# Designed miniproteins, single chains, continued (3), part 99

Each design is a single chain, and the fold is of that chain. pLDDT is the mean over its residues in the fold that is shown.

## One batch from the design tools (miniprotein)

Design m11438
Fold by ESMFold2-Fast:
Structure m11438 (fold): chain A 55 residues (1-55)
Amino acid sequence: SAAEEASKKAGEAIKAGDAEAATKYGSQFASTFGGTASGKTVEEAQYSANAAALA
């Protein structure tokens, strides 16, 4: 899904230290939770990305 792809991209961006890309993809993922992007949402995206990478 688009949310899973955004979560994976956000996780990759966080891992690479790319704050701009992490915020962009975190915002896309946050659309599933009311469209609000924050530091906490980016952390949630990182968690989901890590879980998806293990799947």
Scores: mean pLDDT 63

Design m11439
Fold by ESMFold2-Fast:
Structure m11439 (fold): chain A 84 residues (1-84)
Amino acid sequence: SEEIEKLIEEALEVGKEGVRVGAKGGKNSEALAAGIAGALIAIGAEADVKFAKLSEEEKKKLAEKALEESKELLEKAKELTKKA
């Protein structure tokens, strides 16, 4: 469970960074949207891990996927910010 909690915490931090990157310079709404999407994926995964009737294996898979997707959206936010 501590491993799953750490994966969720990392996904949430990646999501926060995505929002910060997307918001930096303020004019590219697509960059901000990508950052927000990553943060929402991480928040949704945290809710599912805490409240859904899932096995530990299912929770781990969901947390790993949320971290992966949040990292992909952070990279998109960085790319979109470079185009501005």
Scores: mean pLDDT 83

Design m11440
Fold by ESMFold2-Fast:
Structure m11440 (fold): chain A 60 residues (1-60)
Amino acid sequence: MTPEQEELELKLLLTEIALGAEEYVASRMDPDSPVHQQTLAGAERLREERERLRKELEEL
């Protein structure tokens, strides 16, 4: 495995952990809160980052 692959795999793992945490927090939050919408937006950005990292790993 190349150092680049190891770095991307670590970033993917950390992104998946962060996404799980954001989704958990959102599930416990008041859905009418502005913070809830920001948390959902954060989770969406993490999903986009996860897909990007997966794509980069496939290209290596």
Scores: mean pLDDT 81

Design m11441
Fold by ESMFold2-Fast:
Structure m11441 (fold): chain A 84 residues (1-84)
Amino acid sequence: SAAALAAEGEAALAKGKEAEAAGDYLAAMQHYGEASDLYHKAGDLAAAYLALAKGYEAAAKLLADDPEAKAAALALAEQYRALA
């Protein structure tokens, strides 16, 4: 059901926040991506876009040695936050 998918999305979002707090940006990116997919399947586009934005923000932390890729990830995060 949509409610079950949204609950799974909330769990994935919580795991992403925990990973981010621990400085594990790879795990944070993966969990935020999973949360976005689950929220999208649940029909919660606002939550899906916010999760995508957080995922790209986490990805930007991993791209410290690639300024162009980092800038692109942050630009995508900003766009998805604007859509939420």
Scores: mean pLDDT 90

Design m11442
Fold by ESMFold2-Fast:
Structure m11442 (fold): chain A 62 residues (1-62)
Amino acid sequence: SDAEKAVEAFRKGDLEAAERHLVRAVIEKGEAAVEPAQEMGRAMRAGDLEKAEEYARRLEEA
């Protein structure tokens, strides 16, 4: 899934790929994915790996 690919890209330090996959995850999963994806994006930009992984799990479950 794109949510899973976003997590993998972020762990590899590819923030551009991670953000592209976040956008695709929202498109595929719909409105329920918007909040987890936004929070994951904020955590990624803040360099907060723990929070990014927490919200990535919620995004995958959306």
Scores: mean pLDDT 79

Design m11443
Fold by ESMFold2-Fast:
Structure m11443 (fold): chain A 62 residues (1-62)
Amino acid sequence: MVEVRIVVPDDAAGYVVQAIAEAGGEVLSVEGREITARVPEDAVEALREKVEALGGSLEVLE
């Protein structure tokens, strides 16, 4: 698993939290528009594509 920081519009945060859980990841914190989570390495690119489609960004922190 890798640690990621995700920033999305407020209305998209719940959808992204659910997508992380469905991918077998763990949400560590939600701070307004910013979500920190641990996700499987193989899920990172799919989550990045979803986040970018919502107008957000995903950064791998380690």
Scores: mean pLDDT 81

Design m11444
Fold by ESMFold2-Fast:
Structure m11444 (fold): chain A 70 residues (1-70)
Amino acid sequence: EAAAVELLAEASRAAKAGDLETAIALLEQAVRDHPDSGLVPVALREAARLHEQLGDLAAARRWRERAEAV
């Protein structure tokens, strides 16, 4: 749990700095490395939101569908 929390915190900092690609990569790592974490739905929704901000609507849709399945 703590490691997943750290990855989400780093992703949040990257997003606030305008580094959306780094933020998405950190969220992807959190989901991949901690698939059983209660934070997975939060990470998936946040990744979808950031992809939408980048204009990558296809990726945003994929991540949103994953979040809704959890």
Scores: mean pLDDT 81

Design m11445
Fold by ESMFold2-Fast:
Structure m11445 (fold): chain A 74 residues (1-74)
Amino acid sequence: MLYVPTDPLLQAIAKQYGKDSFTSQELGDIIGELMKKAIANGGKITDPYTGEVLTIGEFADRVFAALASAQEVE
């Protein structure tokens, strides 16, 4: 299945990884990498769309909101 990024956050992630869309596996792997980076940085992560420094929980809330706007093709 493919996710087409319609949210600015998902579009910013797609641009960083040189992709137009993600499979569910690829999206999971990318989010996993971002969470690992957040843990390495004392539980903080930079939002790739806004540049804001967020906690893991704040970033997760934004990702869940972005995924709610994404369309799964199949």
Scores: mean pLDDT 71

Design m11446
Fold by ESMFold2-Fast:
Structure m11446 (fold): chain A 61 residues (1-61)
Amino acid sequence: MLPKQMARQIFAAGQRHGLDRDTVLARARRAAADNLDAGLITEAEAQEMLATVEALLAEAE
């Protein structure tokens, strides 16, 4: 899955469940770390995913 798509899914789940920003960011960081450790994404893709989640959270405010 593309990093931006993963980011949007994490953000959407957070919105659906009423999670705060810190919780959504923690979930995004865990997902990025898990996928990076598993060799499914690169370091650059992990950073892009986190930046996308942060941008979506900023827009929601």
Scores: mean pLDDT 81

Design m11447
Fold by ESMFold2-Fast:
Structure m11447 (fold): chain A 92 residues (1-92)
Amino acid sequence: MLKELQEKGSQGDKKATTMSTGLMGYDYAKKGDYKLAADGSLGGAILAKQDKTLSDDKKQKVVDYFLLGAKYAKQGDGKLAADYLQKGLDTI
């Protein structure tokens, strides 16, 4: 019971942090701050890999979308970066 409650709390915090980090990347991509958009997208991908509440298939999709968001942000394509970050956020 105690271990289950601790694990559940930890996973809830990771999901919220993943979503917040992805949202920051999305907001920066929309604003044209491509460095911060790429940093937020990469951070979101790392956090998604650690999120045990996501199934393996959803986790892979979220990671792939956030990595594509980071790629397009680094290329200065804010529209594609925001689109892929939105798809990742919608998958969580």
Scores: mean pLDDT 76

Design m11448
Fold by ESMFold2-Fast:
Structure m11448 (fold): chain A 66 residues (1-66)
Amino acid sequence: MEEEIVEKMKEFLEKLAEYGKNDTPENAEKLRKLVKEFNEKIPGRRFSPEVAKKLAEYIREIEKKL
């Protein structure tokens, strides 16, 4: 159960990093849809689009240092 959630979270974060790399209207819409789908599928574990954007930026910053 938790293992499946962790794997889903990793995939979610990878997509956040990809879509959050460029601040374009297209990517902003993709991020919004991604967050909405995640919130609908995992009740009680809601993420805001702003938090999702910051997480994507943070992951990209870490990757840049590696």
Scores: mean pLDDT 63

Design m11449
Fold by ESMFold2-Fast:
Structure m11449 (fold): chain A 68 residues (1-68)
Amino acid sequence: KLEELKEEANKFIAEHLPDLPLIKDDASIGEILYHLAKAALKAFEEGRNELASKLFEIMEKIEEVKES
């Protein structure tokens, strides 16, 4: 479910990337994916490869929801 994936992503962002804003409740699927892409890139740039991989995994699951 999209809301569960968004909450999972926001939890990781809050814990590991606190300088980034959280995904808004009214964000479109495209906006959520863009936000996660930015978060994953920042995690990768900071050497947090495991976090970046987790964020990419969440993005893939959200894309599946978009296609359904």
Scores: mean pLDDT 78

Design m11450
Fold by ESMFold2-Fast:
Structure m11450 (fold): chain A 99 residues (1-99)
Amino acid sequence: MEKELEELLEALRKELKELGAEEEAIELLEKFIREVAENMEKEDFEILMQVFGHYLVPELAKKDGKLTKEDVEEIIKKALEEFEKAKKEIEEKKKKLAE
């Protein structure tokens, strides 16, 4: 997982730099991904990354790749809020299956 995470971060940095994203935006993204990878179980991390991509990709298209730090902060906030909701729904479904 750590090797795969570093490869993911390098790929994201390269793509975002090529698209013209701000260095501070890229640094915030890398920090966020590292912190959640270190503090989350693999399954939770994968769900969060999928939700994060759902918000990141449309913003990249809208901004022609030129993400600001503020854009990234908003994406992270929305992704975390949706992840919390998704995790709660998964937990409720698991409890219903256990009954």
Scores: mean pLDDT 78

Design m11451
Fold by ESMFold2-Fast:
Structure m11451 (fold): chain A 60 residues (1-60)
Amino acid sequence: VEEARERARARGEAAVELALRTGALVLPSTFYLDETSEEERAIAEVRTEAARRAAELVAA
């Protein structure tokens, strides 16, 4: 499901950018779970990890 994967990536990147702009270290619960499927869940996990690392870098 290529469109779902690209959508999940776009949402992940948007959430990371928002966290960087606002200094928010809280990950939106909805952005990394676009739909409940194994592929989307795997992408969401990667996006969540990337957002967490971005938050740590902002704190540095």
Scores: mean pLDDT 58

Design m11452
Fold by ESMFold2-Fast:
Structure m11452 (fold): chain A 79 residues (1-79)
Amino acid sequence: IETLLNLLKHSNNDIVEQAAKTLLQSNNRDVQQKAGEQLVKLYSNTTNLSKKLTIISLLSDIKDRSLREYIKQKLEALN
């Protein structure tokens, strides 16, 4: 789990996508939240538009309402 969370900080879109897909499918809400938080941090630190779009797509797949609202608030804070 910790290794996969560290991969979400990677500069490579393919690595981020695979790690995020794995972690967001976890039955553990805390793990899903940590994955979402790392994606938000990656979004704020990247200048690559393709990477930003991939991150938004992955975050939109979060089905848990409370987690989606939490992540949405973090993204709104970046604007």
Scores: mean pLDDT 74

Design m11453
Fold by ESMFold2-Fast:
Structure m11453 (fold): chain A 83 residues (1-83)
Amino acid sequence: MGEELAEEALAALPEFRARVEALLSKAMPERAKELAERLAEAVREIAEALRESMEAAEEAERRALEELRPALLEAKRKLQAVK
C-alpha cells in the first residue's frame, strides 16, 4: 500500500518536476526550474520516509501474524472439532 505509493512517487519524480516547472514557468520562468527541483527533492524525502515507515509496519504485521498463526490454527481446529 504505502510502499507502492512511495515507489510510484519516486518513479514519477522526473515527470512531476517537469510539470511543476511548466506550470510555474508561466508566472516566473527564472525561478520555475529551481522551485520544481526543490519540490521534487521534498517529495522524494517524504516518499523515502513513507517507504521506511510502511516497511517497518508491514514487517511488524508479518511478525505478529506469524506469532499468532499457531494459536489461530489451534482455535480453528477446536471450532471445527466441536461443530
Scores: mean pLDDT 66

Design m11454
Fold by ESMFold2-Fast:
Order: sequence, then structure tokens, then C-alpha cells
Structure m11454 (fold): chain A 83 residues (1-83)
Amino acid sequence: SELRREIERLEEEARELERLAAETRDPYARAVILRGLSETLRRRGSLLEELSKTDPSYREKAEEAYRRAEEADEEARRLEAEA
């Protein structure tokens, strides 16, 4: 499925952004990366939500993607306040 492949690609992208954020010491640069991570995770969550309509197992994955996005946004906001 093209949709499943896109979801996997977005998870790989999210993991790379998480790794980059962890390695980034500058709070402003880290906040920018975390904002990008949040957008990537929200897109992944949206696609997982579509799949959850036919396979309920994807619902938990969609909810997790949205939670990770919210956490990334919150951390970015805190770092932006410190920059």
C-alpha cells in the first residue's frame, strides 16, 4: 500500500528529527527542529487515522503520533522562551 509506505517514511523522518534535536545544543535551532518534528508527526497521525477507519489497530498509533507532536510543540515553546 502506498499509504502504508508513506506512513513508514514519515516515521523514519520523525526519528531522524528526534535524533537531530537531541544532538542540537542551541535552544533556538533545537526549537526549529522540534517544530518540524511536530508537523511530520501530525501528518503521520492524520494518515494513520485514515487507516484506523478500516483497521482499528492503527487508532492507537495515530493517537501516539498526535501525542508525540504535542510534546514536541510544548518543548519547542519552552526552548523559544529561553532563546
Scores: mean pLDDT 88

Design m11455
Fold by ESMFold2-Fast:
Structure m11455 (fold): chain A 100 residues (1-100)
Amino acid sequence: SLEEELKKIAKDLEGSEEKQEEAIERLEELLLSTKSAEEVRELLEKFKEIASESAFNMYLAGLWSFLEDPEKMASLFPKLAQLSEEKKEAIREFIEEVYG
């Protein structure tokens, strides 16, 4: 299930560097598999509920850094450039709502 996948991702984000890289890739794949901006928001809301504050904040900081400088963040988030502008905007708005 999505919840079980997100639980594994959240745990791995607090693990070794290798586990963190695997978790980031799985989250990218989940974001890319969404069909709409609404599904992006739903995915991020579920991740917020499941992940520790540390794992959640670390990942959102990474997403924000990618939105500000995609070329420099391409090695950490190689697949995020494939997201539509609508989905990228949904991520930006979600982060602003959480931290604003």
Scores: mean pLDDT 84

Design m11456
Fold by ESMFold2-Fast:
Structure m11456 (fold): chain A 70 residues (1-70)
Amino acid sequence: MAELKEEVIEEARKKFEEMIKQGKSKEEALNESLFLAAKKGKELVDEGKVTEEQARSILLEVVKELHEKI
């Protein structure tokens, strides 16, 4: 569980950095990264690897992590 959470957070961070390198705004990069994290979380729930509650927790941690970078 902790490993899957960290993986989703890392993927979201990489997406944010990629968008910034492409010249996107911080707001646009944040929105795209949160969308990716939500999609990844749903995939993990659909695969039975995490619960919906755990997926929501992961998304909240992504929001906190990326918000601190803005």
Scores: mean pLDDT 78

Design m11457
Fold by ESMFold2-Fast:
Parts: sequence; structure tokens; C-alpha cells
Structure m11457 (fold): chain A 100 residues (1-100)
Amino acid sequence: MKKEVTLKVYDDEGKLLAEYKISFEDVIEFGRKAAEVAKELFLEGKISIGPLLAVIGELLDLELLENPSEEQKRAAVLGILEALGVPEEEREPLAEEILK
């Protein structure tokens, strides 16, 4: 089933940096699209290398698992959202939408 979520990315002062609509069929496709967002933001100097590598790492963990558990999927999605600067209060609700 194809899903769509809106990612809002903020700086350390709560200023909106970017907003992306991401369409995906599964959590791995979500991770791949999130990695593309992170690469774009890094190339524009809006995020540092650490957040970019964090998103890529969570994606690789998901892709290397033969049968990721729901807990492993949730942990990876939350890690991606944290790396992209999504506010703490928005991470759990957004992760639930991504994992449904």
C-alpha cells in the first residue's frame, strides 16, 4: 500500500529549513528517500556530515536484515527522524504513520 508523509526539517533554534512530501510503499523505500533528502541538505550546507551518516546507517541496518522486527523498523525510523531534526514531539506520531 502506497503511503505519503510530510517531513519538516528544523534547525537548532526551531527555524524551518525544508519541507518534503515523501511517497513510499515500505519502510526501506522511506529510508532511501530520507537518505536522498539528507544528501541534498548536506550538499546545501544545511546539515553536517553526522546527521547524513546517521540516516545512511539506519537505512543500511534495515537493508541488511532479512526480516526486521517491528521494533527494529521503529528504531530505524525514529533514528532517521532525529537525524533530520524533526521535533521530538512529532517523531513518534510520524513514525506510527510510516510503519502502518
Scores: mean pLDDT 80

Design m11458
Fold by ESMFold2-Fast:
Structure m11458 (fold): chain A 92 residues (1-92)
Amino acid sequence: MEKWIEEAVAEMKPLAELFITDKEKFAEKLRELGVSQEEIDKALKSKKAAVELLTELAYERVKRRLREAGDEEAVRRLEEEIERRRAFQEAL
């Protein structure tokens, strides 16, 4: 069950590395994933925005994979985690 967290982290790390080493490929990869040009531009200008965007993309990919596997409980837990993180950011 925890393996999907490792997969999400593994997917985030290559994209985070591209943000530092090759911003053109980073932008191309985000465009391939269906991210709008406005969000891409925002991520390129702000490390915080880039991390938040990558986190959201990783969660969406993991949720899709979990739904395909029929693990509805894990999807609910992940959605609760996302909501808790948003609440924490608003409180800070």
Scores: mean pLDDT 72

Design m11459
Fold by ESMFold2-Fast:
Structure m11459 (fold): chain A 75 residues (1-75)
Amino acid sequence: SSAEEELERFREEVKKLLEENKEAVEELKEGGKKALELMKKTEEEVSGLEGAKVGMRELSRAVGEAVKKILEKRK
């Protein structure tokens, strides 16, 4: 069926993007882990709102680094 063929093509494209951008994917995974860790620590020491702010800042930094790695590979 065409829908099954489209899903398989999409799956292969996603796999290719993840493989071609492995370093960017790893940066996002590590950044996400660090954001959650900082959020938890700040929540315990200060407040949930400050934890959310710190977590969002770290995640935004990780996204920026991941984008940078993707752009470097295109050059």
Scores: mean pLDDT 76

Design m11460
Fold by ESMFold2-Fast:
Structure m11460 (fold): chain A 74 residues (1-74)
Amino acid sequence: SRPITPEEQALIDEALAEKERRYNLSPEERERLRELMEEVARNSDTLEEARRRIRNTGLPEIKLEEVLKTTKVL
């Protein structure tokens, strides 16, 4: 897999901070979510695609409906 770009890292950090604040994530949950976001970013062909996919990335334990309300994609 390719390394994470600085721009993708900024998007991941922003999304993680927002979700950690909103859902009161534990350190373990935050780390797991970060890993998922990095994976989707690496598999994205454009920065726009990475941004969309990162914002839609969540843990099963986090209420998906609450996550989706913030993205307005659905």
Scores: mean pLDDT 71

Design m11461
Fold by ESMFold2-Fast:
Structure m11461 (fold): chain A 88 residues (1-88)
Amino acid sequence: GPSLEKLRKELEEILKEVEELIERAAKLFGEDSPLVKEGRRKLEEIKELAKKALTTLPSEDTIDEYKKILAEMRKIKRDLEAEIQRAL
């Protein structure tokens, strides 16, 4: 339904935004910084969960999985933005 389509778009957009923030952090702090390493690890984990949710067959209710992934991505984005802001 429209709610699921909206959640899918929000998830894809937040994944893109987190990737862009990690690339910005890598330029500012270096690839070996703890922030960048942890950010990339979490992003990879969430990408696998998002891929599973996006490819789930119609017999599975993925709405709660999308919401959980979205909430986790929003937290990662906020934490990363706060760390970058503190370093500026």
Scores: mean pLDDT 75

Design m11462
Fold by ESMFold2-Fast:
Structure m11462 (fold): chain A 73 residues (1-73)
Amino acid sequence: DELERRREILELYNEGLRRGESLEEMRERVRERGLDVAYFEEKYELTRYIADELIRIGEEIDEELEERRRLLE
């Protein structure tokens, strides 16, 4: 079942994230099991995009806090 294979990909992805595996290491695990690498990459890119957006928001907050400190100093 394709749905079960997709679930297996997400389980491998979650395991890889918990272990701190690289994209290449996780991709190889998906490939070794004969699973859909493209589906895995799509989900990885979505997670990376969210992570990058959170970092960007944090940097904007840090910049605003620095400006406030500079005005007081």
Scores: mean pLDDT 76

Design m11463
Fold by ESMFold2-Fast:
Structure m11463 (fold): chain A 67 residues (1-67)
Amino acid sequence: PLSAEAARALREGGRAAGEDEVAARGLKQAYVGSQSGNRALAEAGVATARASGNEAAAKGAEMAYQS
């Protein structure tokens, strides 16, 4: 389960991603990886969100990974 802070960061990151499919994909991968215990998927999600250049999306992905 995500912490309330991680859930908020993911939601804000999703909003900030808007039409940025790379940022949205990174957030989704980080969330799914974190919830399923797939560390490699969660790390890939964080890297993808960072590569998008969207700071809120990167923050959301990082907080999901840390949960």
Scores: mean pLDDT 76

Design m11464
Fold by ESMFold2-Fast:
Structure m11464 (fold): chain A 68 residues (1-68)
Amino acid sequence: SLREEVRKVMLEIAGITLKMMLLYLKYTKDPNATPEEKAKLQKEIEALQKEGQRLTEEEHRLMAELRA
């Protein structure tokens, strides 16, 4: 059902959010990381942000269908 699909997307968003928080904590905790290592970690965070945005847009579409 559409409601189950919304719940699944919400759980996926929660998982990505948790992963981003863990990466962010790792990023801020390593004072000895090289600029190259920090750039790689930043790119990983940005990739997760894009995936989270995609899922949020999917959630909005599903909720719009549920309300129609």
Scores: mean pLDDT 81

Design m11465
Fold by ESMFold2-Fast:
Structure m11465 (fold): chain A 99 residues (1-99)
Amino acid sequence: RRAQIEQARALLQQTVAQLQALVLEDKSNLDGIQAIVDQAKAEAARRVPSLADQIDRALDSLLEIAKYGYEEKLSSDAMVALIRLHAHAVLRELERQAA
């Protein structure tokens, strides 16, 4: 359980870093954002199957935030800030489940 949570947190942190980099490069690349999310879901299913549903929901939420920010014409910095904020909430919840 603890090892699965640590792997899930590492995967989510890596995915957030990839999303941040892409949004700063091209915030309109929604296909690229979708590809990062889809790859992260596949990795979660393989590496942390017991938490895959929870990670899938978190990744879907991050994708919706990115789409929302683009539709509302937010700056890349604002979109990155929202993605980080929501990711931190998920990471804290996973940490609580490890305790």
Scores: mean pLDDT 82

Design m11466
Fold by ESMFold2-Fast:
Structure m11466 (fold): chain A 105 residues (1-105)
Amino acid sequence: MSTKEKMEGILDLMEAHPDAHIFADLPDAAALRRPDWPAIVPNPVSLSIIREKVENGEIKTLEEFLKLVRQMYENVKRAHHPDDPVVQAAEDMYNLALDYAKKNG
């Protein structure tokens, strides 16, 4: 299995998560009325951004891929209360990616 195929497999698993829709695209800061959003999340990451970077060859290693998945999780933790279900969903997705990488790395 190629590195690209491994990353695509992890993306498919993350996108199959029940709460994946929350992370599919970047939040609309204007719709959220969050003028502070760019300061809290200067490096925005979504599943669609990760997939685009994998498909266009911008991400070539599993390490770079996992760093972006981790960045998505860290962004969620910065933007939400620790007890928000969104934080747990983001942690579950990051752990799913780590577990798959460990088994197939």
Scores: mean pLDDT 75

Design m11467
Fold by ESMFold2-Fast:
Structure m11467 (fold): chain A 106 residues (1-106)
Amino acid sequence: SLTREQVAFLLRLHAHVFLQEAKKSGDPELVEFMEKLKKLIDEMEVAILNGDKETFDKIYEEMLKLIDEAIERYKAAGKEDQARFLELVKEHLEQLYTLAKKVLDE
């Protein structure tokens, strides 16, 4: 099984990779959005390390709402590649949430 430190590291690694991909897109709004998500992921990392399930769940719910709103906005603008990228980000965060809940339920 993974430790809290290992799950926290995976969250940080994914946040870094997604921010770099956003920068590569040349879309400044996508970069700004991913920088905002990275700040929330940094707060989730702290919550995992502290065993703070309530704060972790609250931040996760806020992140999902922001991602869903951004996906809808990009789809409405005809920016399908950005919407698809954010759907991929969401899928990875859902997988990481499942792993984090296992180490928080210890």
Scores: mean pLDDT 88

Design m11468
Fold by ESMFold2-Fast:
Structure m11468 (fold): chain A 98 residues (1-98)
Amino acid sequence: LEEEVRRVIEELRRADREELERLAAEGLELLDRLIEEGAEQSRVEELLVELVRAVAERAGADAEALAVGEGTARMWVLLRYGKYEEAEKLAREAREKK
């Protein structure tokens, strides 16, 4: 599964704009399966952030949009692993900086 996620990320880096949504959805589905198989939080977070960066770069997103995407990805992983206090802290810090 991790190798499949990395393959999707590599495809995203070369994808046309119209393929981004499909490949992003595929990558997210594979990440959900990694979580179901008991993958470590840090590994899933690393892969999801990489996927978000690939999508943002191909979509022509600016630095602000990329930062929002990365923060959202980290919060999503924390929530999926039941780390609500850590997710709340990240959300609060993001609000204070923006």
Scores: mean pLDDT 74

Design m11469
Fold by ESMFold2-Fast:
Structure m11469 (fold): chain A 71 residues (1-71)
Amino acid sequence: SKRERAVLLTKLGVALSRLGKTEEAARYFSEASDLLDGDPDAGLIIQEAAEEAQKQDPEKLKKEMTEKLKK
């Protein structure tokens, strides 16, 4: 679903940002925002995904999210 993909993209963006890849992170955040365009819960979905991503190891999170997004 668009919501599930936006969560994966947001978590990948947070991981990349924490690893200093700020420009790459910004692209994934933009893609997540675009997927949730018109969704009344967009802000909440992005915020919750980002908060969860902050608690995880950024290198592991980057790998896991990248693998899930390839399918």
Scores: mean pLDDT 84

Design m11470
Fold by ESMFold2-Fast:
Structure m11470 (fold): chain A 69 residues (1-69)
Amino acid sequence: MTKEEFEKFEKTFKELKEIEEKEGVEAMEKKLEELIKNGDKVSKLAAEVWLSLLAMKEAIDKLIEERKK
């Protein structure tokens, strides 16, 4: 990944976090979907990584809940 690609990735990640914190999860999800459909290669990668992190957190939380029984 080039320095310019990393900077763009980081900027996209920061925008997603700011949207989630200020406008909520629904607004963030809408932005993620837009980036995946219409974004450039780096923006799509950032959106996919964000979705993967959310999916992993959900899977871990579910495993923890199952282990409490």
Scores: mean pLDDT 76

Design m11471
Fold by ESMFold2-Fast:
Structure m11471 (fold): chain A 94 residues (1-94)
Amino acid sequence: MDAEFEAQVAALRARAEAANAELEAAGADLSDELALAERLRPLLLEHMEAEIAKLEANRDKAELSERAKKVLEMAKAGASVEEIVDWVIEEDLK
């Protein structure tokens, strides 16, 4: 990964973790978070397609590109955010 991309991913992850902690502290239901993520799906798909194109241009990132492509395919096929998250966790447990 280039340093700029890694920094952006780290910043996004930190923001997501902070937002989740705040929602949990407020008593928000995790199912509401999944519903919100589903509503943002079109924006996430557009962003993901742009990121996949960047990863495909870099040979060292082929593994990440393939994983991102599968996530995008599942999302386009109508898989729920919950199904995609479960798949990612299962892949990481290899």
Scores: mean pLDDT 62

Design m11472
Fold by ESMFold2-Fast:
Parts: sequence; structure tokens; C-alpha cells
Structure m11472 (fold): chain A 86 residues (1-86)
Amino acid sequence: SSDLQQLLEENKKITEETKEILEKAKKNGATKEDIEKLEKLREKALAMKRLFESVGAPQSVLDSFDETIKLIEEAIKELKKRLEEE
């Protein structure tokens, strides 16, 4: 459905925004606000995964959200490390 396609586009946007925050932090230094933004993106991705699970989405869709969540968690870890060192 169009609604499902919109949610998949939102997952793509979350991934793109995560990468943009990482690139900015690598160039300009990590901030607490960047970490807070990533934590909000993680919560959004988790909520979307739960919604897809509740409607019986294919495993491939659930796996794509797991990959997005993992990317965000790695980003948070990297920025926390950079914030402590910078």
C-alpha cells in the first residue's frame, strides 16, 4: 500500500539523517545535541519496527529496520567517544 511505501521512505530518511549527523560531527566535532537527535531517530525506528511486526510485515522489512537501528546505535557510540575525546 501507499502507507507502507511511505513508512519505508521514512526508514530511508532516518538512515540518511543519521549519516548526515555523523559526517557533520566528524568535520565540526560531536555535540550533545547531535547525540540527542540520534537517540530520537533510534526511538522512531524502534516504533516503526514494532508497528511493522504488529501487521505481519515480511522478515526482509524487519531486517531493514534492524540494520537502521544498528547504524544509529553505532553512530551514537562513535559520537559519544568523539565527545569525550574532543
Scores: mean pLDDT 82

Design m11473
Fold by ESMFold2-Fast:
Structure m11473 (fold): chain A 71 residues (1-71)
Amino acid sequence: MEELKKLEEKLRKLNRAIAQAELDTGMRINDAVAEGRRRGLSDEEIQARVDELRKEGQTRINKLKEEYLKE
């Protein structure tokens, strides 16, 4: 029972960390879009930055999953 609760806690912690990383990525994307629009950047330039931020976000999530699997 204790072992199951510890696994549940670790999984909850991982899910929370992933959710936070996704939220951070979404906020960065929203900020980049707003800033790009404000500066008069093209849709293509804004999309390139969004794609970069999505890739960075996915890398962070993958790293969190790897850390969880090692524990």
Scores: mean pLDDT 82

